# Designed miniproteins, single chains, continued (2): the designs that were tried, part 68

Each design is a single chain, and the fold is of that chain. pLDDT is the mean over its residues in the fold that is shown.

## One batch from the design tools (miniprotein)

Design m6509
Fold by ESMFold2-Fast:
Structure m6509 (fold): chain A 65 residues (1-65)
Amino acid sequence: MELLEELIELAKKGEVEKALELGKKIRDPQQGMAVAMAVGELQDESKSEEERIKRAVELLERAKE
């Protein structure tokens, strides 16, 4: 739970590399899938940086619940 919250905060700040490193520490399979999907959104070059962060955060928040 805490680790996922820290990941969300890093994503909101645009700290993508730090978020990726923290995501590797998440061992829960369902949360791991959400992290992988969020990383995919952060790498979507067809969207603005703001939209990428927004979508990534939404995926991570859903995994937290």
Scores: mean pLDDT 73

Design m6510
Fold by ESMFold2-Fast:
Order: C-alpha cells, then structure tokens, then sequence
Structure m6510 (fold): chain A 90 residues (1-90)
C-alpha cells in the first residue's frame, strides 16, 4: 500500500519534470515494495536517472529490476525503450 502510493507520487513528479523528487520517491517505493512492485519502482527510478544523465546508475537499476521480476512486461518494455534513449545520449 505505502509503496504503491510512493510509486504514484513519483510518477506524478516525473510527469511534471521534477526528476530529483521523482528519484527520491521511487527509491522509497523500491525499498518498501517487493517483487513486481519493486521491479516497477526500480525501472521508473532508472528512467528518472536517465533524464538527469546518470546513465550508469540507470543501467544498474534496470538490471536489478529484471533480477527482481525477470518476466515483467513493463520492465522488459522499458529496458528496450531506455536502451534506445541511452544510445541517443551517447
């Protein structure tokens, strides 16, 4: 419940362009969540980190998200999407 609320608040901050606030909220969501919820929070954390140019940290969190839930369609889709974004930043 608390992890889901933090995830939703993080998504709102991300949509508003407040990436640093989104990161903090997604970190808390990942700490309090488990399985699928934690994997989604870690994936959103990685996306927010990419917006700030923190490419290496973003990749690490995406790997952790897949480790948490390897068959998560959202995580797999975001990994492909963010992988393209990483190539454009290079």
Amino acid sequence: KEAEELLEKGKKEFEEGNYEKAIKLFEEAAKKGSGKLRAIALTNLAEALLKLGEIEKAIEYLQEALKEDPNNEYVLKKRIELGKEVKELE
Scores: mean pLDDT 79

Design m6511
Fold by ESMFold2-Fast:
Structure m6511 (fold): chain A 65 residues (1-65)
Amino acid sequence: VDEKAVLEALGLIYLYLGKQADSRGDYKEAAEWYKKASEYFRMAGNTELADQAEKLAKEAEEKAK
């Protein structure tokens, strides 16, 4: 186990939670989970997933309006 692997795993968990919230129309909760996912992916050095999660967070925030 290394720190980057743990951070990436947490990012994936938060991404999954965000997608679950998004699918049920809970866009405010989805945005919060996607932001957490992006933060953890960024700490893990996974820029592609971090950027994707950040985009999903912005889309969820827009849907919540």
Scores: mean pLDDT 85

Design m6512
Fold by ESMFold2-Fast:
Structure m6512 (fold): chain A 82 residues (1-82)
Amino acid sequence: SEKELIIRAIALALRAIGLIFEAEQLGNEEAKKLAEEALRLAMEALRALDKGDLEKAEEYLEEAEKKLEEAEKLLEEERERK
C-alpha cells in the first residue's frame, strides 16, 4: 500500500541518518557513503510516491535497503575489530 511505502521510506531515511553518524564517529568512509546513498534513495522513493509512482518508489526502497545492509555489515566488522 502507498501508506506502507511512505512509512518504510521514512524508517529507512531515519536508519540511514543514524548509520551516517555512526560511520563518521568510527571513521568508516565507505559505510558513510553507502548510508548517504541509502538516504538519497529513500528521499527519491518519497518523491516517486508524491507523483503516484508506487512501482518506482518500491524499486528505490529496495535499493536503499541493500545499501543500508552493506553499510551495516561494514560497521559490524569495525565493531568486531575494536
Scores: mean pLDDT 86

Design m6513
Fold by ESMFold2-Fast:
Structure m6513 (fold): chain A 65 residues (1-65)
Amino acid sequence: TNRELLEQAFELARQGSEARRAGDYETAIAHYREALALLEKVEPVPRRLVAELRRAIDELEQQLA
């Protein structure tokens, strides 16, 4: 269900944020990408949350470049 997808996505985003705080940017990106994939399956798509996760991924990828 949409609720189950949202709950799983939020848990993955939380794990990503913990990895980011620990300086593990590769792990943070991986978790954020998994969360993003789940959010894109929610109908209707939560566009603001999707945009926020994409921004976080982009910021972390810039730190690795």
Scores: mean pLDDT 86

Design m6514
Fold by ESMFold2-Fast:
Structure m6514 (fold): chain A 81 residues (1-81)
Amino acid sequence: MLDERIAELEARLAEARAAGDKRAEADALTALGRLYFEKGDYDKAIEYYRQAAALYRETGDTDSAKAADEAIAYVEEKKAA
């Protein structure tokens, strides 16, 4: 179920943050953004993608940051419709 997948990713996010692994943190945030989008919680999806994009920029992963920005734009368009 979506809620079980969200809980698993929230645990992975907490582990990544505790370890200081910014790339793993960004990956977990991206996955959470996707699941909240599937759940219809567009505001949470956007917030998670924004956090992921910032971390990808900090780690120099420009392509992943761009993908997160594009995901934000898509969710914002979907929310406005």
Scores: mean pLDDT 86

Design m6515
Fold by ESMFold2-Fast:
Structure m6515 (fold): chain A 108 residues (1-108)
Amino acid sequence: GAMAKPLSPEERERLREEAQRVADIARLFGLNDVAKKIEELAERVETEEDAQLLREAIGYANKLIDKVMELEDKILRGELTPEELARYQKEIDELNKKIDELVEKAKA
């Protein structure tokens, strides 16, 4: 069964600061919806389970930022093929779905 273990105030604040940094970086790359979702998870964090969901969401957000950076670099270099664009779009969509799943779990 799920054990709702409270976070220390210091751990909660540290994790919120990390989440805000990731959200700020996401906004720099036009990922405004991802940034809002990370901020919503961070505002809700009170337990170790909440913290685990937020850490996982931060992980997916970082992967998404990396994929957007890779895609932008390929566009700027003129190296992006239609097949690569389709692959990046699929990977970005899957990462967005993972973040959405974590937001829904946090609401339950």
Scores: mean pLDDT 87

Design m6516
Fold by ESMFold2-Fast:
Structure m6516 (fold): chain A 78 residues (1-78)
Amino acid sequence: SEYERKVREAEERIKRARTDKERAEALGELALALAELGKLEEAERYAREALALDPDNPRARIALGRVIMLKRGEPFVE
């Protein structure tokens, strides 16, 4: 699937990352792809790792929010 390809591409980017920002960006992409594959525990772990390296990383923040939503279902109404 396209998401499995994105996981592999992100893993390669992590191996090639030379800065915390590059590593956080790659980890954020990995977390998003894992969330789409339903691998929520792995997705949360990598999203939190990315945020530890770069707290302002938008992909990691989106991935974490998506994982929390998927684990708990829909956001609470009102």
Scores: mean pLDDT 81

Design m6517
Fold by ESMFold2-Fast:
Structure m6517 (fold): chain A 60 residues (1-60)
Amino acid sequence: DIDRAMALMMAGLGELLKKQGKGEEAAETYQKAIEYLEKNGVKDEELKKELEKKKEEAEK
């Protein structure tokens, strides 16, 4: 699934941003990944839940 792969790439970028101390930008990137999944009708509740957790951790 191309849309799922795109969301995973966005998640990878978010992790890189968090590692660089850019927590706010990382959280925004995870949010965009979640929105991308929703906009493209990808029904992957597990991935969405993981992205939401990563967003919360990046905001701390």
Scores: mean pLDDT 80

Design m6518
Fold by ESMFold2-Fast:
Structure m6518 (fold): chain A 116 residues (1-116)
Amino acid sequence: SLKEELLELAKKVRENIERLRAYIAQQMADAGWTDTRPPEGVVRRAIELGERAAEHAEKALTDPQHAKEVVRIGKEAEKLLKEIEPYVSPRSPIAQLVYEVLKAVVEAGKAAEKLL
């Protein structure tokens, strides 16, 4: 069902954020600071959009206002995907992880739109 699809996407967004946070923590512990590629602000905003998308997606099942918010956040994630795309390469694991977070948020937005 669309409800199960949206909940699974919310779970995937949270798991992708956890992988990104774990990678950042590991880089700080082992290598010091990661290069500022992609820009730090894009990484921070991707995590923020992902956390908000997951929270609203979980509530969207019973309230169309939360579904509308997931759609809005998904459109913002599409813009960030275009901004981060030039940084996505085998030499930037952090950019790949940010891309996977944003991609899951975009898919959550598409699923939420079907509830409206």
Scores: mean pLDDT 82

Design m6519
Fold by ESMFold2-Fast:
Structure m6519 (fold): chain A 72 residues (1-72)
Amino acid sequence: KKQEALDYVRKAMEALREGNPEEAVKLAEKAIELDPDNPSAWYVLSLAYEKLGDKEKAEEYRKKAQEIIKKN
């Protein structure tokens, strides 16, 4: 479960690097389904929405990632 979630985070970051933020959203959402406590998945989702121009969602998911980091 956690390893599979990390694989999706890695793929989402690759999609962002390749200029495909829509695919990055899909992959980051899969990572969150598998491990919602992984702040990296929420952070990548935030970056993907920032590239899509959705600043509101980007900020929402960035805050979620920070909350998880602070709690742990």
Scores: mean pLDDT 83

Design m6520
Fold by ESMFold2-Fast:
Structure m6520 (fold): chain A 87 residues (1-87)
Amino acid sequence: SDDLKVALAMHLGDYERAAEILEKLVKERPDDADVWTLLGNAYRGLKDYEKAAEAYRKALEIDPTNSVARKNLEKVEKELEKLGIKL
């Protein structure tokens, strides 16, 4: 299953593969906050903090109570502040 492929890719640190699968999954399940949160996690693994922040914000737009997306967005925003980038 794609969910298992994502979990394995993330565990192995293969964030490029995880992002590729998750980009397809968000098109199939655009209202699934957990899939958007996982996509943010994959982009954060790639150190693409701008795309990670966008994915986490989309997850929180769908489910404002998603604590994982909220905490990880805060971490990503701190990394962007260190880089002098504002979103």
Scores: mean pLDDT 88

Design m6521
Fold by ESMFold2-Fast:
Structure m6521 (fold): chain A 72 residues (1-72)
Amino acid sequence: MEEAERLVKKGEEALKKGDYESAIEYYQKALSIDPTNTRAYSLLSVAYQKLGDDKKSEQYLQKSGEVSLSLG
């Protein structure tokens, strides 16, 4: 869905600026629209890793793998 991809791009821009909280918000909104968006899960993992939240980073990395497995 185009709207979910647009939100992912906004999150990536926030990550580049070091605004990890805003990046997380954009990725969560993207997933509320398209819960199968593996890119949003992997980028959410990256954002949490940048914040030092290894537990949430691992959780979202696992979800990214689960969705990818379901689609492939």
Scores: mean pLDDT 79

Design m6522
Fold by ESMFold2-Fast:
Formats: sequence, structure tokens, C-alpha cells
Structure m6522 (fold): chain A 77 residues (1-77)
Amino acid sequence: DREEAVRLLREAARIAERNGNEEAAELARRAAELAEQGRLDEALRLAKEAIREALKNGDEETVRLLSRALELLARAK
């Protein structure tokens, strides 16, 4: 479901920002914008990059939300 994926990406961006993970927040926000535009391959790529940034910072909460969004983006294709 694309709409749920967008919601989760925006939530992940907000949480990453709270946790001081600005790069993951920016990538998640961009992924949400691309997903809304139907650019699912680009959104999926940026969501994966956001997960890598969140992992580097030990931000497991952001990783969980991004992983859920990634699954939904893949199913929306």
C-alpha cells in the first residue's frame, strides 16, 4: 500500500530527526515525496539508503519504520 508506505516514511523521517540522524531524516522525507509521485523505484532506493544511515547511528526505531515502509513500497510496484 503506497499510502501507508508514505505515512511510515514521514514518521521515520520525524523520528530520525528527533534522534539527531539528519541524513536518514532527509532521505526518508525524499523517499516519501517520490513515492507520492509514483516513482517507486527511486523511493525504494532512497529508503534503503535511509536504513543504512539509521544503522550507522544505531537508530533501531528508525530502522524498523523504514524496513516496514520498504516492504510496502516493494509490494506497491
Scores: mean pLDDT 85

Design m6523
Fold by ESMFold2-Fast:
Structure m6523 (fold): chain A 55 residues (1-55)
Amino acid sequence: SSMEEEKKRKFEKEIELGVADISLGVSKLLKRKGDLKGAEEMEKIAKEHEEKAKK
C-alpha cells in the first residue's frame, strides 16, 4: 500500500541518518588518535548517507 511505502521510506531515511551519526562518531575517535585522513573519509561517508536521507 502507499502508506506502507511511505513508512518504508521514512524508516530508510532514519537508518541513513543513524549511519551518518555513527560515522561522525568514528571520525571524532580517529581525530583523537591522530588519524586525520581516516577522520576525513568517515566525514565523507557521513555526508553521503545524509544526502541519501534527503531524497
Scores: mean pLDDT 85

Design m6524
Fold by ESMFold2-Fast:
Structure m6524 (fold): chain A 110 residues (1-110)
Amino acid sequence: SAAEIRRLLILLGASYSVSVLALNVLRRTTEDPAVAAELERAADLLVDIEAAIQAAVDNAASADDVLALLDAHIARLDAMIAATTDPRVRRLLERQRALLREVRDEIRAL
């Protein structure tokens, strides 16, 4: 239902907000400029994804539009993970990708 999709997107957005906070904390404590650059790119991507999720909630996006949005952002996370060398940044991005896949699978099951 539309209400179930909205609920899943709200929970997903909240999880992304926490992950952005975690990346910003890591960025403030890192002394390696290469790791700092990876943290900045990861945080920027997660902020973009969170904004897209919020827009889908605000605009009452259809199931098909939400699925297309999730697939597009899974592809963006796949590309970022492939380019990421720091294992902590990679692990956080992999967790966020897993959440997008889980929400996608839940919506497909509705």
Scores: mean pLDDT 89

Design m6525
Fold by ESMFold2-Fast:
Structure m6525 (fold): chain A 95 residues (1-95)
Amino acid sequence: SERDKTLMLFRTNAALTDFYIAMELKKKGLDEQAEKNLEVAIKLLKDLAEEFFSEEEKKRLEKLLEKIKEAFEKNDEEELERYLEEIKKLFLENA
């Protein structure tokens, strides 16, 4: 339904915002807070995928989340941004 699509997009945007907050916390040396925000964002996206995604789409999301974790650990902001855009596109295509 239209309401379900709107709610999914709203929750997706909230999770994506948490990734940016996590990166900013990491830049400030607040690594433990950054990791907690990263874990919350990942959980929110996985919970959304359980409700709206096929098994193939969930596997694609899992691969993108692994790439995000790698980029985050390496402080690779450009790679992080690219993978966040891919996740955003994936959720928009399934809205």
Scores: mean pLDDT 83

Design m6526
Fold by ESMFold2-Fast:
Structure m6526 (fold): chain A 132 residues (1-132)
Amino acid sequence: LLEEARKLLEQGKYDEAIKLFEEAIKKDPNNAEAWRLLGEAYYKKGEFEKAIEYYQKAIDIAPNDPRAHFNLAKAYKKLGKIDEAKKHLERALFSAAVVGDIELLEEIRKFAEELGDKYLVLTAKNAIETLK
C-alpha cells in the first residue's frame, strides 16, 4: 500500500494516494510514515491546515522523525507562522544530524536561508561538514 501510494503521490494523483494512505492507517494506526505521507498529500493539494494535523499525528507516534518536523516547518511557513516553522526546522535539523541524513540537512540549510535564520544555516552547515 505505502509504496503504491507514494508512486501515486509522485505522479500528482493526490486523491488516489490519500485513499491508499488511509487504508494503510486503518490497518496500522501506529504507522508514523503513513500519517506523514498523508500530510504530504494534503500539503501538495494546498490544504496546509490538514497537512499540519496529519504531520502532528506522525510526530505523536514518532517524536524524532526529522522528515515530519521538516514537513511541519514547510507547512507553517505556508501559513505565515514563521516562529513555529523555525521551531520545527530546529527539531528536524537535530534529528537529521543524529541519523546522519546529509541530503535532508542540505534541504534544511536551504530552507533556513529562506527563513533568514543565520543560526540554523550555520548549524546545518556544521552538521553537514562533520558527517562528510
Scores: mean pLDDT 88

Design m6527
Fold by ESMFold2-Fast:
Formats: C-alpha cells, sequence, structure tokens
Structure m6527 (fold): chain A 68 residues (1-68)
C-alpha cells in the first residue's frame, strides 16, 4: 500500500535524524509519521518490518528525551 511505503520511509528518516542528533529534522519526520498513521486508521495492518522500525524509533526517541 502507498501509505505504508511512505510510512516506512519516514520512520527510516526519523531513525537517521535521531542517530545524527538532528532533532529539528527528526521532529519534521515524526509529524509526518503521525499524519500517515492518522490516515491509515486504528485497523491498519502494518508489516513486521514497519513495526520493527517503529520500535527502533521509539527507543531512540526515549534515549534522546525528545518530547513535544
Amino acid sequence: MKLEEELKEEIEKLIEALKAKNFEEALEHAKKIAELLKELGPDAELSEEVIELAKEADKLLSENSLRV
């Protein structure tokens, strides 16, 4: 699905930005991810690959104390 591919790319970009400690860029990608998740809805079936990437992103977010 087109939205799932875009979600995967945005999560990968978020992870890259967090590893680089580019919090401004990370926030931009986090906003896009939130919008894509809203569009997919609560019944969205995400691939295990996307779930694994989301878990890595969440760990990096908690490690860097990035909050809005």
Scores: mean pLDDT 73

Design m6528
Fold by ESMFold2-Fast:
Structure m6528 (fold): chain A 113 residues (1-113)
Amino acid sequence: SPFDERLVELFERALKKIKEAIDKNDKEGIRSIVGEFAREVDRLIEESGLTEEQRAKVRAIVTYVQYAVDAFLEGKKDEALEAVDRAIQLAREMGLDRIASILEEFKKIIEKK
């Protein structure tokens, strides 16, 4: 759907920017990127024809991503990995398999650091 394509683009762009910021050890940049990503997803949800249940699930995925980033930046690697796994599970339950794949790449980045 047009929503799914736009959501994938937002996740891919955020992951690319997060990778670049991690390589630069730019913690403030990572937080800024994730905050902007969350705002862009909220805007996309508001413009969508999604049900309230679908909107809540997409917001939950974003919330787990935000929690994972905060935990990662605090050195809480196991908590960050658990949060990403929950986001992956929710994405798969919604049939957002491309989002789940992007989140699996994010998980690999966390595991290597």
Scores: mean pLDDT 89

Design m6529
Fold by ESMFold2-Fast:
Structure m6529 (fold): chain A 69 residues (1-69)
Amino acid sequence: SAQEKAIKGLEDAAKALEAEGDEKGARAVRESLKLVQQGKIEEAAELLRREAPKNPIARAAAHELLKLA
């Protein structure tokens, strides 16, 4: 499903941010993942834009989430 793809994308994004040492960005992505699992897609995208607005990985993840909203 589209939601399953979004979840996988967020998990991959969190791991990539952790590998870069962006712990704040990784945490924002993991919190966004919890919202997606609850069906709160728009809230998940808003959280990423608010907490990790300048990280290209987080911005890409937020953009993909908005396609599901």
Scores: mean pLDDT 78

Design m6531
Fold by ESMFold2-Fast:
Structure m6531 (fold): chain A 65 residues (1-65)
Amino acid sequence: DLEKEYLEALIRMTGAVTGAEIEIEFEDGEVVLRADLSTEEARRAVELAKKAAENTGFKIRVEEV
């Protein structure tokens, strides 16, 4: 799953760059992101993940920690 690997790598890279902690789960064509959305870093990471997913078959769902 090249698209899955790409999206996972992008999210991990965004977390490393911004310092945001993001949990990732893949479920039946959906990606679940769990993050503390009170931080600007986490909001940015989620925004980038959503943009990446727009070019894949995955839907993004966000859950606040």
Scores: mean pLDDT 72

Design m6532
Fold by ESMFold2-Fast:
Structure m6532 (fold): chain A 65 residues (1-65)
Amino acid sequence: SEHEEQIERLLTRLYLEGKISAEQATEAFRLALEGRGEEAKELLLRSGASEDDANEFARLAEQLR
């Protein structure tokens, strides 16, 4: 879906910027697909993503359902 593509793009950008690892990106995406967007957001924040990026991720994750 379009929202899945947007999440993948966001996670790829964060990975390339050195904000998260590949393993963290994969886990965040899995959590989002399972409807666990808040856990994924928390993971991203602890990994080094900004509040703005983590909030955008959570918003997109909610749109998957």
Scores: mean pLDDT 86

Design m6533
Fold by ESMFold2-Fast:
Structure m6533 (fold): chain A 56 residues (1-56)
Amino acid sequence: SVEELIEQLSSPDPETRRRAALELGRIGDPRAREALIRAGQDPDPRVQRAALEALL
């Protein structure tokens, strides 16, 4: 679900956060927008990229 993916954006595992951002981008649900904006500031550059691409 979108809610579960939003929760995964807060995972301690950066690969889990990256995959959640990619899936949320594919779904395009506006409920994820604020969480993806925050993930665009993630310390892992791969997570940052996935989140920013998800907002396009």
Scores: mean pLDDT 86

Design m6535
Fold by ESMFold2-Fast:
Parts: sequence; structure tokens; C-alpha cells
Structure m6535 (fold): chain A 84 residues (1-84)
Amino acid sequence: MKPSESEILEALGRMYRSLGNKFLEQGRLEEAAELYERAAALFERAGHPAAAEALRNLARVYELLGRDEEAAAARARADALAAA
């Protein structure tokens, strides 16, 4: 059975989230932010609730980088998706 486009997007989103977690553990914050942004976009395209969690992880990374406005924006996006 050929995986659906949604299943492929979800699997790829999980991969980027896992890589983002590893980069965060290594203190590679800007790289972690990019990976969480990619994960969130893929989960949003898949209609997957994990998009909100990926955006909250992104907000945390932006807070650690001192990018408070970007952190607030990511958190607002996560809250909007979680409320849907």
C-alpha cells in the first residue's frame, strides 16, 4: 500500500521534530529553531495536532535565543491550533 501524502508529511514532521530535539540538547539553538519550524509546517499540512507542540518547542528555543517577539508569535500560533 502506497502511503498517503498526509502520512508522508506526518512521518517527515516527526523526523524534523526529533532532529530539532537533538540540536536543542546540543545547544544548537538556531538550527533547532529551523528544524521545529519545518516540523510545524509539515504537521500543519498533514492536519496533525503535533503542529501545536512543535510550535511550542519553537517558542521555547526562541526564548533561549532572546528572540521574545518570535517566541510570542510561535506561542500564539500554537494556541490557535490547539484551540481548533
Scores: mean pLDDT 85

Design m6536
Fold by ESMFold2-Fast:
Structure m6536 (fold): chain A 100 residues (1-100)
Amino acid sequence: SLDAELEAVGRQLLEAAKEALEKGDYRTSVNLAGFAAIAASSDPELRAEAYLVMAEAYLKMGDYENAIKWAKKAIEISQDNPELRERAEKVLKEAEDKLK
């Protein structure tokens, strides 16, 4: 199905985004994760992972307002994934603490 094809593209983009994040290419990580989230529009768990990668990349860039925004979106749609939700909550707390 088209949704399965979009999910496969979303997974590939998400893996590339995670690799960019690991290498310190935070802007590329945000862009790739953003495209992954769009491709994963029918897959909430994949979309939540993409939002989390965006939040982590923004946090590393010192863009705490965007880190908070994307972490909250990841939390909102990760109701059935406690591990992903916990990771997103950790990013949210770290970004909020940096703004104090």
Scores: mean pLDDT 89

Design m6537
Fold by ESMFold2-Fast:
Structure m6537 (fold): chain A 57 residues (1-57)
Amino acid sequence: SIDELAEEIERLLVRAYLLGKISLEEVQALSKELQAAIKAKDAKRLEELKKRVEGLL
């Protein structure tokens, strides 16, 4: 589901930040993109965002 995918991305984003892989500004930019994708109910956009955040780990 979109909600479960969004939660997974949020957890990955927090992990990337805590590991020092991204800056606070990058967290804010990715969070804005995540919120836009959730609002649009765009599962494909969420999957692409998940891949990008996973690539930072």
Scores: mean pLDDT 86

Design m6538
Fold by ESMFold2-Fast:
Structure m6538 (fold): chain A 102 residues (1-102)
Amino acid sequence: MEEAEKVFEEAKAELERIRARHPELQDVVDSALAFIDKVYEKLKKIKNPEAQKEIIDTVREFVAELRRIAEDPSLTVEEKRDRAYRLLQEAASRINEIIEKE
């Protein structure tokens, strides 16, 4: 899947940009990078194209929302971490549900 590989490479690149701009969120970004790697390994085993698309879309939405949280000037560092870890848990749960439906 050339499209999936590109999306995951772009996701990792964006996570590295978030870490560079927001070093206070390094722990969250490291967790997100580990999550993305695990999702990609699981995605390679998925044969249903609709399930693959849902997983790819979930990864894109996750990275976009994480960037939005990181860039929100109204949030404290602690609030950013809390929301980011919650977002990670929600993304992980959604991906697990997609995999289980296959």
Scores: mean pLDDT 85

Design m6539
Fold by ESMFold2-Fast:
Structure m6539 (fold): chain A 81 residues (1-81)
Amino acid sequence: SMLEEMREKLKKKGEEVLKEEKEIAKTLSKEELKELIELLEKRKKELEEALKKAKTEEERLIAEEEIKRIDELIEYIKSLL
């Protein structure tokens, strides 16, 4: 189905972006990493609210995949601190 194709593409894109973001995170200072966590936590809350308001499966899939990527990035950054 179109939604299954969209999910697979979003997952692969998210994995590629996450790898790039992790490499960038390794170059940041501890203070910059702490600021980045705060920004990511804020973005996650915005996406969780968007997910609650989502009226289509496409909107839900996009928000869910983005939240998953942000969670994985936050945990990675915490491991660097």
Scores: mean pLDDT 86

Design m6540
Fold by ESMFold2-Fast:
Structure m6540 (fold): chain A 76 residues (1-76)
Amino acid sequence: SGEEIRAEIEELLEEARKALKEGKYEEAIELAKKALELAREALRKGLLPVEEATGLILRALGLILEAEMELKKAKK
C-alpha cells in the first residue's frame, strides 16, 4: 500500500499548492497538514523509504509555512 499512500500524499500536496495559488490560505494549510500527517504515518510504518517520506514531510512543512505567512498578511 506504499504506492497508495504516496499517491494520496502527492494529491494533497497538489491541492494545497492550488489552494495557495488561489489565495485560499486556510484550505492550503489544512490540505498540507493532512499531507504531513500521512507522510509521518508512512515514515512510522515503513511504507515508504525514509528519504522519500522525509522529502514529502519537508514539502508539506514548506507549504504550511508559506500559507501561514500569507494568511498572517491577509488576516490582520
Scores: mean pLDDT 87

Design m6541
Fold by ESMFold2-Fast:
Structure m6541 (fold): chain A 80 residues (1-80)
Amino acid sequence: SMEEERKKKAEKLIDLANEVASRAEQLRLQGKTELSPEVRALLDEAIKLAKELGIKVNESDDPWLTAGVLAVAAAVELVL
């Protein structure tokens, strides 16, 4: 059903958002000033999936801020 498809996408988004946030924080703690290509790819996939689910995501030019906002948005919009 469409509900089952949406639920699977929502679960994948939550997992991706949490992974991006966790990996972004680890890179920051390592003194990195930008996301690695692997983390950027995960962030892009999460943003795409959020848009497919109709979730509002405030994107900024700062990928660190975008990763954090996406994780919070996914948690709030999908759980509530």
Scores: mean pLDDT 72

Design m6542
Fold by ESMFold2-Fast:
Structure m6542 (fold): chain A 78 residues (1-78)
Amino acid sequence: NVDKGKELYKQAQEYYKQGDYKKALELATKSGELYKDSDPKLASQSYGLAGEAAKKLGDDKTAQKYFQKGQQLLDQYI
């Protein structure tokens, strides 16, 4: 499932570059969920991208939620 998380993260990055922030948010969130139990560092990167995509959509509340999720995972890993 790590491979699936990596593929979803790559797709999220591509959609973010294309300006499709809604799709980027969706795929980055799914990637983070797949990584959270196996690789907190990659999960944090995925949730970070989800937060950036949400911010681009003007959804500051969702952006804050995902940035906090990513930071909490890093704090657990360190």
Scores: mean pLDDT 84

